# Designed miniproteins, single chains: the designs that were tried, part 16

Each design is a single chain, and the fold is of that chain. pLDDT is the mean over its residues in the fold that is shown.

## One batch from the design tools (miniprotein)

Design m527
Fold by ESMFold2-Fast:
Structure m527 (fold): chain A 75 residues (1-75)
Amino acid sequence: SEEELKALLNEVLGEEEAQLILDHIDSYSLEEVRNHRREEVLKMLEELKANPELIDTTHPLEFPTVLLYTRLKKK
């Protein structure tokens, strides 16, 4: 769910980064796309939570939301 995704994002990446990712997902006009993105991100964040060091070493190209987050962070 969106609440679970928000909680996991806050735990793994922090509040500010979590909000940026959620805002990006919510920017999609199609509910189907937003739901698919939330489900994908939730699954990958569960893996990142199990291995926090992957946040620093994860290849952005493998994780669409992390790619967008990384681009925003490096701006």
Scores: mean pLDDT 62

Design m528
Fold by ESMFold2-Fast:
Structure m528 (fold): chain A 94 residues (1-94)
Amino acid sequence: STEEKIRALRREVLGVLNREYARAVAAGDLERAAQIMGLGSDIKSIADESIKNKESFEKTVERIKELVETYGRRFGLEDLARRVLEVIERHLRE
C-alpha cells in the first residue's frame, strides 16, 4: 500500500539521519546535530501528513526531496542530502 511505502521510506531515511545525528553529537558539533534533528522532524511531518491525507507516494517523495535539497544547500549538509536522496531513489525503483 501507499501508506506502507511511505512508512518504509520514513524508517530508512530516519535511520540514516539518526546515525549522522549520533556522529555529530559524538564530535561535539551541536550545530550540525540540531540541523539534522530539524531535517528529521520535518521529514516525519511530511510523511505523517501524507499518510493522514492519503497523498500519493510520488507526491510525498517530491516534497521530501525538495526539503532534503533545501537543507543541504542552506546548512552545508550536501553530503548527507546526497546520501538521503540515494535512499529515496532506491525506494522509487522498488
Scores: mean pLDDT 89

Design m529
Fold by ESMFold2-Fast:
Structure m529 (fold): chain A 104 residues (1-104)
Amino acid sequence: DPEELEKIAEAAREIAEELAKKYNLSPNMQQALELVIYQILLAARKGHNEILLDGRVVTTLPVDSNSSLEERVEAVKNIPPEVLLALAQELLEARGPLQDLVPE
């Protein structure tokens, strides 16, 4: 559903912007947070509610495939900020070295 995907993208951007302002994050960290939140919301839409950090389950969202977008967004907002920041940092560390090795 393209309309639902657009709403998920908007929600991810808004949550990332709010966290970036609260924790004074760099633009790169804000972008990584947006991507992390977007992937969490996409996975939750498909019924995947476990959040993994370094291959370990760190939290489980209290939502399923029958939950509304609003319920999934609220569940993401209830994830401890340190978990979201750790996921964003892991994404930056995984992508940073690879991105620097790709010729532009």
Scores: mean pLDDT 78

Design m530
Fold by ESMFold2-Fast:
Structure m530 (fold): chain A 91 residues (1-91)
Amino acid sequence: SVADLEHAIRLGAAIAAETDEAARAAAVAEVRATLNPGLLQIAEEAAEAGALAEAAEAEAERLRKSDTPEAKRRALALEMVARLYRAIAEL
């Protein structure tokens, strides 16, 4: 659902921002605990999730070169999604 996706994106952003290893591990555990079956299936395809993270990061970097508010918001969303996919791939 959209609510689940938004929650997962927020958790992914928290993981990306965390510099303490123990706190980062706890955040990853929270993502694992809160992901619905569809997102858990993505984790089972870690190789695909890693590729999706790379693609999202590349597109976010491209959008960051634009100075429009829409492009900046899209870049932020893609950066958060990429961090979520990387967290999923580590499961």
Scores: mean pLDDT 70

Design m531
Fold by ESMFold2-Fast:
Structure m531 (fold): chain A 100 residues (1-100)
Amino acid sequence: SDELIAEIEKLLEELKELAEEIAREANTPEYFRLAEGIKKGLELALELLKKGDIEGARTIFLVAAHELIRAASKVDEKKAQEARKITEEILKKFDELKKE
């Protein structure tokens, strides 16, 4: 599980980078606040995961990921597609953790 958690942490960092890129492209105070909220949600999901709350982590993660995808879709569809792919990879790894 430590290896899977490390892989999830790396993918969450990629989503944080996408949130920052989308905020920079939109260049509005609203998008910078949204990106900060998304990053905090992703960080909370990782903290819950490290504490063994896989379902709580998944729930918080999905809220943050969906906010990012929705925001990205209005700014840059290519980055929205990238966020969707990373989200799917993370969900697959959450399912692998549940089987442990």
Scores: mean pLDDT 89

Design m532
Fold by ESMFold2-Fast:
Structure m532 (fold): chain A 75 residues (1-75)
Amino acid sequence: MEPQLMTEEALKGLSVPQAAALAARGLGFSDEEIARIAEVARRLPEEHKLEAVRAVVEAKDGEEAVRRLEELVRR
């Protein structure tokens, strides 16, 4: 239960979908929500990796995380 998975240093070697999925898994999201998050995050460029992780972390649930990630994709 260590918060190290949320560290920027731990995430810098991962792709955007990998980082977002790891953050969601660390927060206890369901497998289905993690898959949805990874699918949307796959459409984001690498420079938005930290913003994708923040969108997941700041979301109240997996549906809000997906919605926030879709907003980033639309920008």
Scores: mean pLDDT 75

Design m533
Fold by ESMFold2-Fast:
Structure m533 (fold): chain A 96 residues (1-96)
Amino acid sequence: ATAAEGTAAVDTLRLLLDEGVATATVEGNTLTITYKDTPGVRAAVDWAAEVLASNPNLEVTRDGTTLTVTDKNGTLEKATTGREALDLLRETVVAA
């Protein structure tokens, strides 16, 4: 994925938080997003997960309605909220 695709993926996840159809938490270096199981939200998360998983610095996993992203460089460790972790992730995908 390009940096533009990576930032669009993170911006999509942020939009889901803003719409109230997802929640984000961060624990250490792992961002966890739990989302509403609707066709539109699932399709948006599927696309964003595929884009993020193509980044070699990111470990991306999915289980049911949960998406987890770990930055292999430890950048997300600086975040105290899921939203802050998304902002740091956006910077990471630009740099890669």
Scores: mean pLDDT 83

Design m534
Fold by ESMFold2-Fast:
Structure m534 (fold): chain A 83 residues (1-83)
Amino acid sequence: MAALEAALEAQRTGLPETEVDGNRIFVVEYERNGKTLTGAEIIPRDPENLERLRKMYEAAIEKGLNVESAKKVLEKIDEVERE
């Protein structure tokens, strides 16, 4: 719950990165209907959820959806895995 609330707050305030309950919150830009929007992603620390998140963004790139923002999230996942 706290992580979701922090992610929403980061989206509103533009906080670049923070950490809640061991999960990293990363602010990303994405495009929808020709508009640039800001969203927040919760990057979990547990391997199972990290792998699930990675697969989701890899699938988005494969489908050509928000490729630039998806690549940035994958880079952040790789950083967390290397910690």
Scores: mean pLDDT 67

Design m535
Fold by ESMFold2-Fast:
Structure m535 (fold): chain A 73 residues (1-73)
Amino acid sequence: MLAEARKLAEEGRKYYEQKDFGLAAEKYDQAAELYRNKARELESQGKHSRAEALFTLADHYAEQAKKARELAA
């Protein structure tokens, strides 16, 4: 559900603020995957505009996860 994805993104932000970049990356990746899965579901239902918004959100959190991983190294 979108509420779970939002919770994971918020957990990622909290870990990032704590400089726990490894856990931040994990939470952001989990959020990205949930948004991407929901976007694919909406796309299959013909809800293209809603799907595109969720794909954009998934890409955003995937990028945040990538940056957090770079900081964890």
Scores: mean pLDDT 87

Design m536
Fold by ESMFold2-Fast:
Structure m536 (fold): chain A 109 residues (1-109)
Amino acid sequence: SKEKKEELEKKIKKIVESKASLEVKLAAVTYLVYKEGYENKISSEELIEKIKETIKKLFGVELDEKTLNKLLAFALGLYLELSIEEISELTGLSKSTVSRLRKEVLKLL
């Protein structure tokens, strides 16, 4: 709906304007777009393109496949409320990196 789109845009703007690192901003925006797309039953291919386009528009960053896959795996793990250990295994990131990233992303949401 228009109201849900406006709420998402406000949350994204807050993340972009925050003092968080680029890594945390990318993870937070990817999670919000992933959650919205999944709840609206968007195809995986359309969702991936929407995430890439949103990040390029907001940050001027063109995501390589490896970085995109890590961000998607992190977003999925956060959405499913997986443990730090499970998200570490899913993303290939260290447990300390996942713990820090999860804490900072949740603070922005």
Scores: mean pLDDT 87

Design m537
Fold by ESMFold2-Fast:
Structure m537 (fold): chain A 102 residues (1-102)
Amino acid sequence: STTRTSAATTAADGTTDIPLNITNTNGPTLVKVTIDITVTGATGTVKVIVETPSYTVAATAGKGSQTLEVTLEMNKGDVLTVKVELDGNTGTVTVNVTATEL
């Protein structure tokens, strides 16, 4: 399996896109995506949206540390976008994304 990792940090209310350029040159493949979220100083719930051109999944993470796992089918040239919304929280959100081709 091939593993790729990307990370981003959001320090204020807003939306952060985390482009994870996963290119599958062998046609459709299953990709296991692990999203590790750490929320420091926030008082509410963080929304995380994971999408490709062909698939969207939305996940909600609370304060503290959480891990979200999704399995996506990706095609040649697809990119993975991770969008983090603070939903009115203050503080810092750190997101680490690991993608493993199955």
Scores: mean pLDDT 65

Design m538
Fold by ESMFold2-Fast:
Structure m538 (fold): chain A 59 residues (1-59)
Amino acid sequence: SGDEQLRKQAEEEAKKLEPEYIAQLEKQGYSKKQAEELVKKNFPKLVAALYKILKALNG
């Protein structure tokens, strides 16, 4: 119960963080193209990480 809503929230939070994540990767020496590719490739992992954090915060 609520797991789908929590995952949807994690997806929305991940989407919101994409531009900042790209900017941070560029600051760390990645090219813009590589930063975009890394964010896109790792989007499911970012969602999973945020889901775990949200789940922990909710009990």
Scores: mean pLDDT 81

Design m539
Fold by ESMFold2-Fast:
Structure m539 (fold): chain A 58 residues (1-58)
Amino acid sequence: SADEERAAREAREAALRAGLSEGAAKTIGYMAKQAVREGMSAEEAARMAEEAARNAAL
């Protein structure tokens, strides 16, 4: 859906801007897409996926 694609794209772009690899950014995008499929808003999904990736990098 449009919301899934938007969340995935925004999450991936944010991850790349934060300095993460393309592989990590792709994983973040997929996490955001799954969150939207489970009923989360695109904005919330993108934000939570970015936080999860930051925690994984720690």
Scores: mean pLDDT 77

Design m540
Fold by ESMFold2-Fast:
Structure m540 (fold): chain A 87 residues (1-87)
Amino acid sequence: MIRVAVRVKLKEDIDASELVQAALSVPGVRDARVYVDGKLVAEPGSKAILKKGTEAVLLVDLDRPEAAPAVTEAIRSVKGVEKAELV
């Protein structure tokens, strides 16, 4: 199992659960958690509204490193995401 970090910037208010669901939609993803300022704000099954302009970090657990680009693209495709990049 491999852990990757994806840095996300929001251009609209969104539910953090949408970021978690996007990451979990990718084959080989086992867990996804959303952090803001080093604090856990969302995990699978939770909901939290993140405001426009928020910078968040998703920690994503993968079976294989090859899934990391697909996770980044899935997160980037979420409505309200301005930028998503691997750290």
Scores: mean pLDDT 87

Design m541
Fold by ESMFold2-Fast:
Structure m541 (fold): chain A 61 residues (1-61)
Amino acid sequence: MEVAREQAERTADLLAKMPESQIEKRLETLGQALMKAYGLSEDEVEALVEEIRERIEAARA
């Protein structure tokens, strides 16, 4: 879990600089990658993606 969170955190920093349309697509791709690479459930991925979204919004504020 911790390694997945670190990767997600780095991805959030990169996504904060991208256009909004690309952010949505990248978050979907990230969710699929996290499920495959770390064996996360759909609920776990959904919670992590929501947390990443909040981080992106905070970084842009």
Scores: mean pLDDT 74

Design m542
Fold by ESMFold2-Fast:
Structure m542 (fold): chain A 91 residues (1-91)
Amino acid sequence: SMVEEEVKRALEIVEEVAEELLRREGPKAQPMAEKILEAGRRAAETALKNPEVTGADALNAVAAHAKSLGADEAARRLQEAGRELRREVEA
């Protein structure tokens, strides 16, 4: 379904951002990257159970969590991706 494809894309973006964080910061960022991935999994589960929750909403939720962890660059990347994904769906 379209919702499943959007959620899958959102998860792929979360994984990419977590990998970028780990590449940039090295092994010390592993716990933070794992928490971001877990937030992504939970957001995806919520979106799949609630048709009103979009992939962009999922990315925004993960961005807020990343910011709370001090991963400001990861949060910014996730927010940008969420805005772009929303524009694609609304275009």
Scores: mean pLDDT 84

Design m543
Fold by ESMFold2-Fast:
Structure m543 (fold): chain A 79 residues (1-79)
Amino acid sequence: SMPVRTVREQLEGASRLLGDRASVDELAALLGITDLDAVPDAATAARQRAFLTSVGRGDAPVDGLIGRALLSALRGHLA
């Protein structure tokens, strides 16, 4: 079984997929996430929803920190 990924590990993946346009700490700040060494939970999902809503994507699914909707929203925000 794959080990459970922390918020930090998932945001490292997101940073790479964004072509290093933002660091893990910058992505965490944009999402309002303060505990990077935790496993993603309901609070993490709520922060993703708040960010998506703030950029006009409130109808998008919250499907994880490296989900298509969040990555698309982050690319637009960081352009």
Scores: mean pLDDT 80

Design m544
Fold by ESMFold2-Fast:
Structure m544 (fold): chain A 77 residues (1-77)
Amino acid sequence: MLSEEELEEVETFLRALAAGLRGDFEGVRAILEEAAKDPRLLEAALAGVAVAAALAESAGDEELAARLRALLEEAEA
């Protein structure tokens, strides 16, 4: 079984992934800003957005992929 800490990381990852796939850029920003208070949660959120960007590109949605990558670059700066 995952620990409560590991579950929080997984939940953060899944929230960021879902928001990214929906094109909810405001939601992605909010999740990244909230996660920035904890390096582990920030890493999980960034991973979720990165997976969303990769899936968008694979689906041919280059605009969504580019927007999500821009949010990743902004958050990592």
Scores: mean pLDDT 84

Design m545
Fold by ESMFold2-Fast:
Structure m545 (fold): chain A 96 residues (1-96)
Amino acid sequence: SAATREALEQEAAEAGLSERAKAILRAALDGPEAALEALREAVGRELDEDEKNALKVAAAVILSEVPGVSQETRREIAERIDAGDIEGALELLEEL
């Protein structure tokens, strides 16, 4: 909901998250298309842990729209993001 989005944006600001991490979380809350764009924009960038965590949330939003995704595939996508391999995470998402 809009109220939930505003509350999460406020908590992120209070936690001292970077503008990039906050932008990724906003994209995840906007839906799967915005979440996918946030992942694409992260390709080739140096990412901190907050940005990686935000990108895992974005990936989870995309995966919520895809029926029958295994826990193994979800874990592999998360592991690729944690490694900074956003291109590899996108390849796996696009195969679904």
Scores: mean pLDDT 80

Design m546
Fold by ESMFold2-Fast:
Structure m546 (fold): chain A 69 residues (1-69)
Amino acid sequence: MPPAEVREEMARSVLEYGKEVAAKLKDPEQAKQVEELAERMAERLRAGDIAGAQEEAEEFQKKVEEAKK
Protein backbone atom coordinates (compact mmCIF):
# COMPACT_ATOMS: atom_id res chain seq x y z
CA MET A 1 0.00 0.00 0.00
CA PRO A 2 1.21 3.55 -0.64
CA PRO A 3 2.06 5.58 2.49
CA ALA A 4 -0.79 7.60 4.02
CA GLU A 5 0.68 10.87 2.70
CA VAL A 6 0.77 9.50 -0.86
CA ARG A 7 -2.80 8.19 -0.54
CA GLU A 8 -3.94 11.64 0.62
CA GLU A 9 -2.24 13.27 -2.39
CA MET A 10 -3.88 10.71 -4.70
CA ALA A 11 -7.27 11.44 -3.12
CA ARG A 12 -6.83 15.20 -3.64
CA SER A 13 -5.80 14.63 -7.26
CA VAL A 14 -8.91 12.50 -7.85
CA LEU A 15 -11.17 15.18 -6.35
CA GLU A 16 -9.56 17.92 -8.48
CA TYR A 17 -9.84 15.78 -11.61
CA GLY A 18 -13.49 15.02 -10.84
CA LYS A 19 -14.28 18.73 -10.56
CA GLU A 20 -12.51 19.45 -13.87
CA VAL A 21 -14.43 16.68 -15.64
CA ALA A 22 -17.75 17.78 -14.10
CA ALA A 23 -17.13 21.34 -15.34
CA LYS A 24 -16.97 19.99 -18.93
CA LEU A 25 -20.37 18.28 -18.66
CA LYS A 26 -23.47 20.13 -19.91
CA ASP A 27 -25.92 18.15 -17.77
CA PRO A 28 -25.79 19.32 -14.11
CA GLU A 29 -27.25 16.00 -12.91
CA GLN A 30 -24.46 14.04 -14.62
CA ALA A 31 -21.89 16.55 -13.31
CA LYS A 32 -23.12 15.94 -9.75
CA GLN A 33 -22.94 12.15 -10.20
CA VAL A 34 -19.36 12.43 -11.49
CA GLU A 35 -18.40 14.57 -8.47
CA GLU A 36 -20.00 12.01 -6.11
CA LEU A 37 -18.03 9.17 -7.74
CA ALA A 38 -14.80 11.16 -7.39
CA GLU A 39 -15.57 11.74 -3.69
CA ARG A 40 -16.16 8.01 -3.16
CA MET A 41 -12.87 7.19 -4.91
CA ALA A 42 -11.05 9.71 -2.71
CA GLU A 43 -12.53 8.25 0.50
CA ARG A 44 -11.51 4.72 -0.52
CA LEU A 45 -7.99 5.87 -1.37
CA ARG A 46 -7.66 7.60 2.02
CA ALA A 47 -8.82 4.38 3.71
CA GLY A 48 -6.30 2.30 1.70
CA ASP A 49 -9.05 0.43 -0.19
CA ILE A 50 -7.35 0.44 -3.58
CA ALA A 51 -9.66 -2.26 -4.98
CA GLY A 52 -12.74 -0.26 -4.01
CA ALA A 53 -11.20 2.88 -5.50
CA GLN A 54 -10.68 0.98 -8.78
CA GLU A 55 -14.36 -0.03 -8.86
CA GLU A 56 -15.42 3.59 -8.32
CA ALA A 57 -12.96 4.68 -11.03
CA GLU A 58 -14.54 2.28 -13.53
CA GLU A 59 -18.01 3.70 -12.78
CA PHE A 60 -16.59 7.22 -13.10
CA GLN A 61 -15.12 6.48 -16.54
CA LYS A 62 -18.38 4.91 -17.77
CA LYS A 63 -20.37 7.92 -16.54
CA VAL A 64 -17.99 10.35 -18.29
CA GLU A 65 -18.16 8.37 -21.56
CA GLU A 66 -21.98 8.44 -21.45
CA ALA A 67 -21.98 12.19 -20.75
CA LYS A 68 -19.72 12.85 -23.76
CA LYS A 69 -22.36 11.41 -26.06
Scores: mean pLDDT 79

Design m547
Fold by ESMFold2-Fast:
Structure m547 (fold): chain A 106 residues (1-106)
Amino acid sequence: SHLERARAEPDLARAFSLLQEALRELGFEAETTVEALAPYDLAADDIDLEVEIRTVVRHTETGAEAEVVRRLRLRGSIAEAGQAIAEAVRDALLEALEELLKRIEE
């Protein structure tokens, strides 16, 4: 349903909206943090940034949780870095959800 549409959606903002709806439909909450790590350079056209993305998905009724941590080194423009972070967040959320679904199914 909404998960399949989220995976296929090229517009990341729409993909996240579909993913949020899918999570609600399945009784899940998600929390994602993005932390910039050293070394980094934030010159707009030539960044070199290490980022840690941490996402936790929780099944509200059971209290079961899954956590996925991703570390990326991003280079290039700030726009390219933003796109890569958004894609990594989406992928981490999907991985955490799939892990949690397996735990709930025992």
Scores: mean pLDDT 72

Design m548
Fold by ESMFold2-Fast:
Structure m548 (fold): chain A 100 residues (1-100)
Amino acid sequence: SLDELKAEAERVYERVKAYIEASDVPEEVKEELIKELDETKKRLNEAKTIEEFIEIAREAQRRFLAKLLEEGRDDPATANALLAVAIAMQEIAELGEKAK
């Protein structure tokens, strides 16, 4: 169900958020990443269909991968955090595909 999918996504989200909080990412970058994660969580919770949920997760994956290419070259901790977020968004999208 969509509600079960949202609950599974919540667990993935909390895991990646905890990873970012424990990482060596600069504080200002952590705050921006957590803010973008919280906005993505809000959008996922507002999804009315499994297909909409998957699209939101795929869009977020693309956005975080784009940030990795732009910002990941200067700081390995930031690169690892952005990659972890992109992988988490892929995992959430795959959960959606299985829920069809």
Scores: mean pLDDT 86

Design m549
Fold by ESMFold2-Fast:
Parts: C-alpha cells; structure tokens; sequence
Structure m549 (fold): chain A 62 residues (1-62)
C-alpha cells in the first residue's frame, strides 16, 4: 500500500542518518493513512509519489 511504501522510505532515510527527511516522510505517511481512511486512495497515491521525490532528492543531493 502507499502507506507501507512511504513508511519504508522513512525507515531508509533514518538508516542513512537523515532524520529531517525521515520526519518529512513520516508526516506524508500519516497524511496518506488519513487519505485511505477517508476513501481518498488517489490522494494517498499522490502522497507516495511526493515521498519518492523527497527521498530521491535527499539521496542525490542535487
């Protein structure tokens, strides 16, 4: 699920020592969980896409 994938990204960021990125990703995970609970699955999918971009940008340092 989108919620589970965002949580994995947050854990990976934390493992890399990037606590700030991990915190941002956990905020998005919580938002995605609320979206799913409200029947807004499309919203959760968009949050997952944003989470992937945040993680990739932090990893690449561009």
Amino acid sequence: SAVEEIEKLAQEAESLGDKETAEKLRTLRNAAQQAVASGREEGAKLLLEKAREIYDQAKKKK
Scores: mean pLDDT 80

Design m550
Fold by ESMFold2-Fast:
Structure m550 (fold): chain A 68 residues (1-68)
Amino acid sequence: SMALERLEELLRRLEEEGLISESMRQALLDAVRNNDRTVFLAALHEMRKQGVSEETLEELRRLAEEAA
């Protein structure tokens, strides 16, 4: 899926910027692959607390919906 590839790239960039951990990136990707909306939304809330912008969080949400 192109959306899943773009999601992976965006999450990798956030990890490189120090905004998320590798474990958070992996957990979010697993949540998307498993259609686990609860875990996905919890991860977005945690990323918001760590300083990820609302524009980036909305892009992540959009890409996850397209990947499902």
Scores: mean pLDDT 84

Design m551
Fold by ESMFold2-Fast:
Structure m551 (fold): chain A 56 residues (1-56)
Amino acid sequence: GTEGDVEVRLGNMVFRFNNTPEDLQKGLDFVRSLDLSEERREELEQIIRDAFEAAK
């Protein structure tokens, strides 16, 4: 199974996702829900995308 295949580290926080498009969207939506600058939001979104790509 693909359960917990993706580990994303955001600062001192560690998140685990399934390697699915639905969980990728959940991770992106989480970052977009944070009160962050546009630059920091883009950086964190890229970290999530890179983590999912690396877990293929």
Scores: mean pLDDT 77

Design m552
Fold by ESMFold2-Fast:
Structure m552 (fold): chain A 90 residues (1-90)
Amino acid sequence: VEELLRELEEASEKAAELGQQAAEAIAAGKGEEAKRKAEEALREGLRAAELLERLAEALPERAEELRRIAEEVRRRVEGLGEKMLAAAEA
């Protein structure tokens, strides 16, 4: 559980950092860099959702709540990723 929480924190922090870098690259007109950073942010965000699902398996008493959160995180990350990739190419 502690290891999953650590990995979840790392993935979440990395996704946020990469997302910010992608937004800055979009603002600077660096489309290729923005696209690369957005793709990396999407990967880390999806990894965070996967780690939440694994945490649900480790914590049966909270499994329903954690799986619901994981699904919401996945949907949000995929939606934002699509929008950021489109913006990077514009």
Scores: mean pLDDT 80

Design m553
Fold by ESMFold2-Fast:
Structure m553 (fold): chain A 83 residues (1-83)
Amino acid sequence: MLEKLSPLFKEWFAALDPDGSGTITREELRAWLKKAFPEASDEAIDAVFAQLAKDGSGTVTPEELAEAFLEGLTEKGREKILK
């Protein structure tokens, strides 16, 4: 499932979670998203996190993040084509 995103996913996931705890905090994800998508507002970043951390835990599992990343890439690509 992560073959296409494996190198990028491992690189920034390791940067966000160097201890390999298996979760990413909202602050860590926001910092990474600001670097990867400088045009993204704090509101947009928080909205993405809210979709991933629905239980209000303030953390995201690798599975949730990977699924949202795959869906986000698909939807963003589709939206760019449809303009």
Scores: mean pLDDT 60

Design m554
Fold by ESMFold2-Fast:
Formats: C-alpha cells, structure tokens, sequence
Structure m554 (fold): chain A 63 residues (1-63)
C-alpha cells in the first residue's frame, strides 16, 4: 500500500518527463494505492503520495 503510493508517484513523475513505460507502471501502482485507501489500509505517506500523483496527472490533463 505505502510502496504502491510511492511507486505510483515516481512512475507518474518519470512518465510525465517522457518515460511511457514508467507512466504505465506508475498508473498500475497508483490504482493499487487508491484501492488500499478505500479499504483503510493506506498510511498517511501512501495517501499523500497517491494524492500528489493524481494532482500531477490532473494538471497534465491525463486521465
């Protein structure tokens, strides 16, 4: 859960910088992090990382 949030954020950052493979992997990890948040299993760090990843995607017009 926590690692998925962090990996999702890192993958989204790399993806928006031009690494399409990292974007795909990051979106998969972000999906897992969001699922964990809905189940109450995410830490504050995992939630914060997932929310930051979603913010970056929204600002980039992706999704």
Amino acid sequence: ADEDGKAGLEGVRAGLAGDGAALGAGLQHLSNAIKAMKQGKASEEGKKAAEEALRLLQEAGVG
Scores: mean pLDDT 77

Design m555
Fold by ESMFold2-Fast:
Structure m555 (fold): chain A 66 residues (1-66)
Amino acid sequence: AAEAVAASAQLLVALNMLADAITLAEILVAQKQYDLATAILQAVLAVAPTNATAKALLAAVNAAIA
């Protein structure tokens, strides 16, 4: 399950479908799957470091797990 989610997120990032990758991360945050959400958001920020939505969502995840 985790492998399939990570592979899907990496494919979305590789295809430059960043909005879909962020949406997947939002769903994972709602399910309290913070580790998977963090990995996806870091992958998005690796290719789009100024993406405000990804930065804000990653900050929210970090606050939730602190």
Scores: mean pLDDT 76

Design m556
Fold by ESMFold2-Fast:
Structure m556 (fold): chain A 59 residues (1-59)
Amino acid sequence: MIRAPRVRREGGRWVFEERLYPESELEQAKRDIEEARQAVAEMNARTAGRLPTAPAVVP
């Protein structure tokens, strides 16, 4: 069995689930993994653009 993460939006937030795929659905699992990675990358890109606290320079 192949474990692949699934990502989707629920109530305005990202929800990550783990699904078990039979070996026959390897391609489907691979696509789900790729979609999850893309979603995470997008989240990280948006979060990186919004820093809650700016780094301080030592005087």
Scores: mean pLDDT 67

Design m557
Fold by ESMFold2-Fast:
Structure m557 (fold): chain A 91 residues (1-91)
Amino acid sequence: MMSVEELLAELEEKYREIKELYEKILADESLSEEQKEKAKKLLFEAEVEVGLALIAYGIAKKIKDEEFGVRHLERALEEVERILKELKSLL
């Protein structure tokens, strides 16, 4: 099982990939405005998921509840992986 720290590192890496892919989508003149608007909504969803995960991580460290942290980071990672897959499908 991954630690809270390992899950956080993987979440940060996936979020970086999402931001890089979003910039690529915005710069692609062959993509429709509808595809770019969908990418913007997916980025916003990723930002919300990462923000909530960071709050949960902070709470887990403060109360020393690793299971709470793992649970919330795993959920955020699953959602961020789904978002990354959907963004890749727009290319």
Scores: mean pLDDT 86

Design m558
Fold by ESMFold2-Fast:
Structure m558 (fold): chain A 82 residues (1-82)
Amino acid sequence: MKIAIVYDGVGTRIKVIIEEVAKEFGLTDYELFSSGELGKTVDDLIAEMKAKGYEVIEVDGLGLSDDDVRERVREALEKRFG
């Protein structure tokens, strides 16, 4: 099954953190989708990706520090793969 990691925000900060944590879990086959960059709500984007056959992992990182975002990503991946 294809994996989609859905996050909110603009720019590269959250994207870089997700990519770093994904590497820690050995996850190399996934796609990243930003609700903010695509002009969609997180809920609409999750529904769209699920309809396309993706397994969706949601990361909420807006307004959080880099360390807090990194922990949220670890928790999400650990819940799925740990």
Scores: mean pLDDT 78

Design m559
Fold by ESMFold2-Fast:
Structure m559 (fold): chain A 71 residues (1-71)
Amino acid sequence: SLEEIAQKAIEEARKALATVPDSDTELRAKLQQQLEEAEQEADPLVAFSKANDINVQAGVNDIKRAVEKVT
């Protein structure tokens, strides 16, 4: 169901947030707030979209940190 797809996306977002370093305090706070919003969202399509956005932001941060280490 769409609710199950949204729930899986929220679970993946939660895992992605856990990989964000403690030193990225601003990003962690932002993504934690967005995760809470996704979890409280009644519309499963909107919840999925919000959860997926968290996954993208965490992934982009991983790339940025990797690039900064070599440049």
Scores: mean pLDDT 82

Design m560
Fold by ESMFold2-Fast:
Structure m560 (fold): chain A 78 residues (1-78)
Amino acid sequence: DEEKKKKIEELKEKAREYLMKSVEYGVEAIKYAVLAVAERENKEKTEEYLKKLEEYNKKSNEYDKKYQELVEEAKKLE
């Protein structure tokens, strides 16, 4: 039971790390979305910012998926 509790806490701690990374990349994505709108009349800058938006959204989603997988694994152990 104590070993099971330790495993659950380890999974939750790792899940929190992935959640924080997901949030950090999500914030960067929002930043580039705002920059793309601000520079909307400059096609080259808009395309660059939209590419970074897509890149950071992809990273945010990847870490969110890893977070969800660890949370579900921890729940199954409860």
Scores: mean pLDDT 87

Design m561
Fold by ESMFold2-Fast:
Structure m561 (fold): chain A 69 residues (1-69)
Amino acid sequence: MWVPRSEEERHAWGTRVNRHVNDQIKKAENGEMTAQEAADAVEKWLVEEAGLAPEAAKAVGQQVLDQIS
């Protein structure tokens, strides 16, 4: 589970996650990538950069796919 150590760290990670997800959605909406590519990019980033469990990252990726599709 993703657990920030401080209030500042929690805020920073929340902001980064939200910005990354919205950036990928916007790229897909603009035709720069497919909805599936955006979902895959979000899942990969959440596992590698945010340290989310793979199952949690997949759930977010599915939400991105559902939002674009």
Scores: mean pLDDT 74

Design m562
Fold by ESMFold2-Fast:
Structure m562 (fold): chain A 73 residues (1-73)
Amino acid sequence: PRRLSREEALELAAARFDELVAEARALGLSREEMIARLEEGIEAVRASTDLSPESREALAEVLRLVLERLKEA
């Protein structure tokens, strides 16, 4: 199996998450509700004292990519 860089892994995770977001919409969750929740999540990650700096950066980046995908969908 191919070893992915962190950036490549995050991009693939974002693409796979897009399909899950479509299913969540089918279950009655609005895009606006998902966007608002993700924006809250990004701010919570930035303010976290329980996560290492590396973990905060990685999680914030993943949430940012997911947010961008939701805005495009």
Scores: mean pLDDT 68

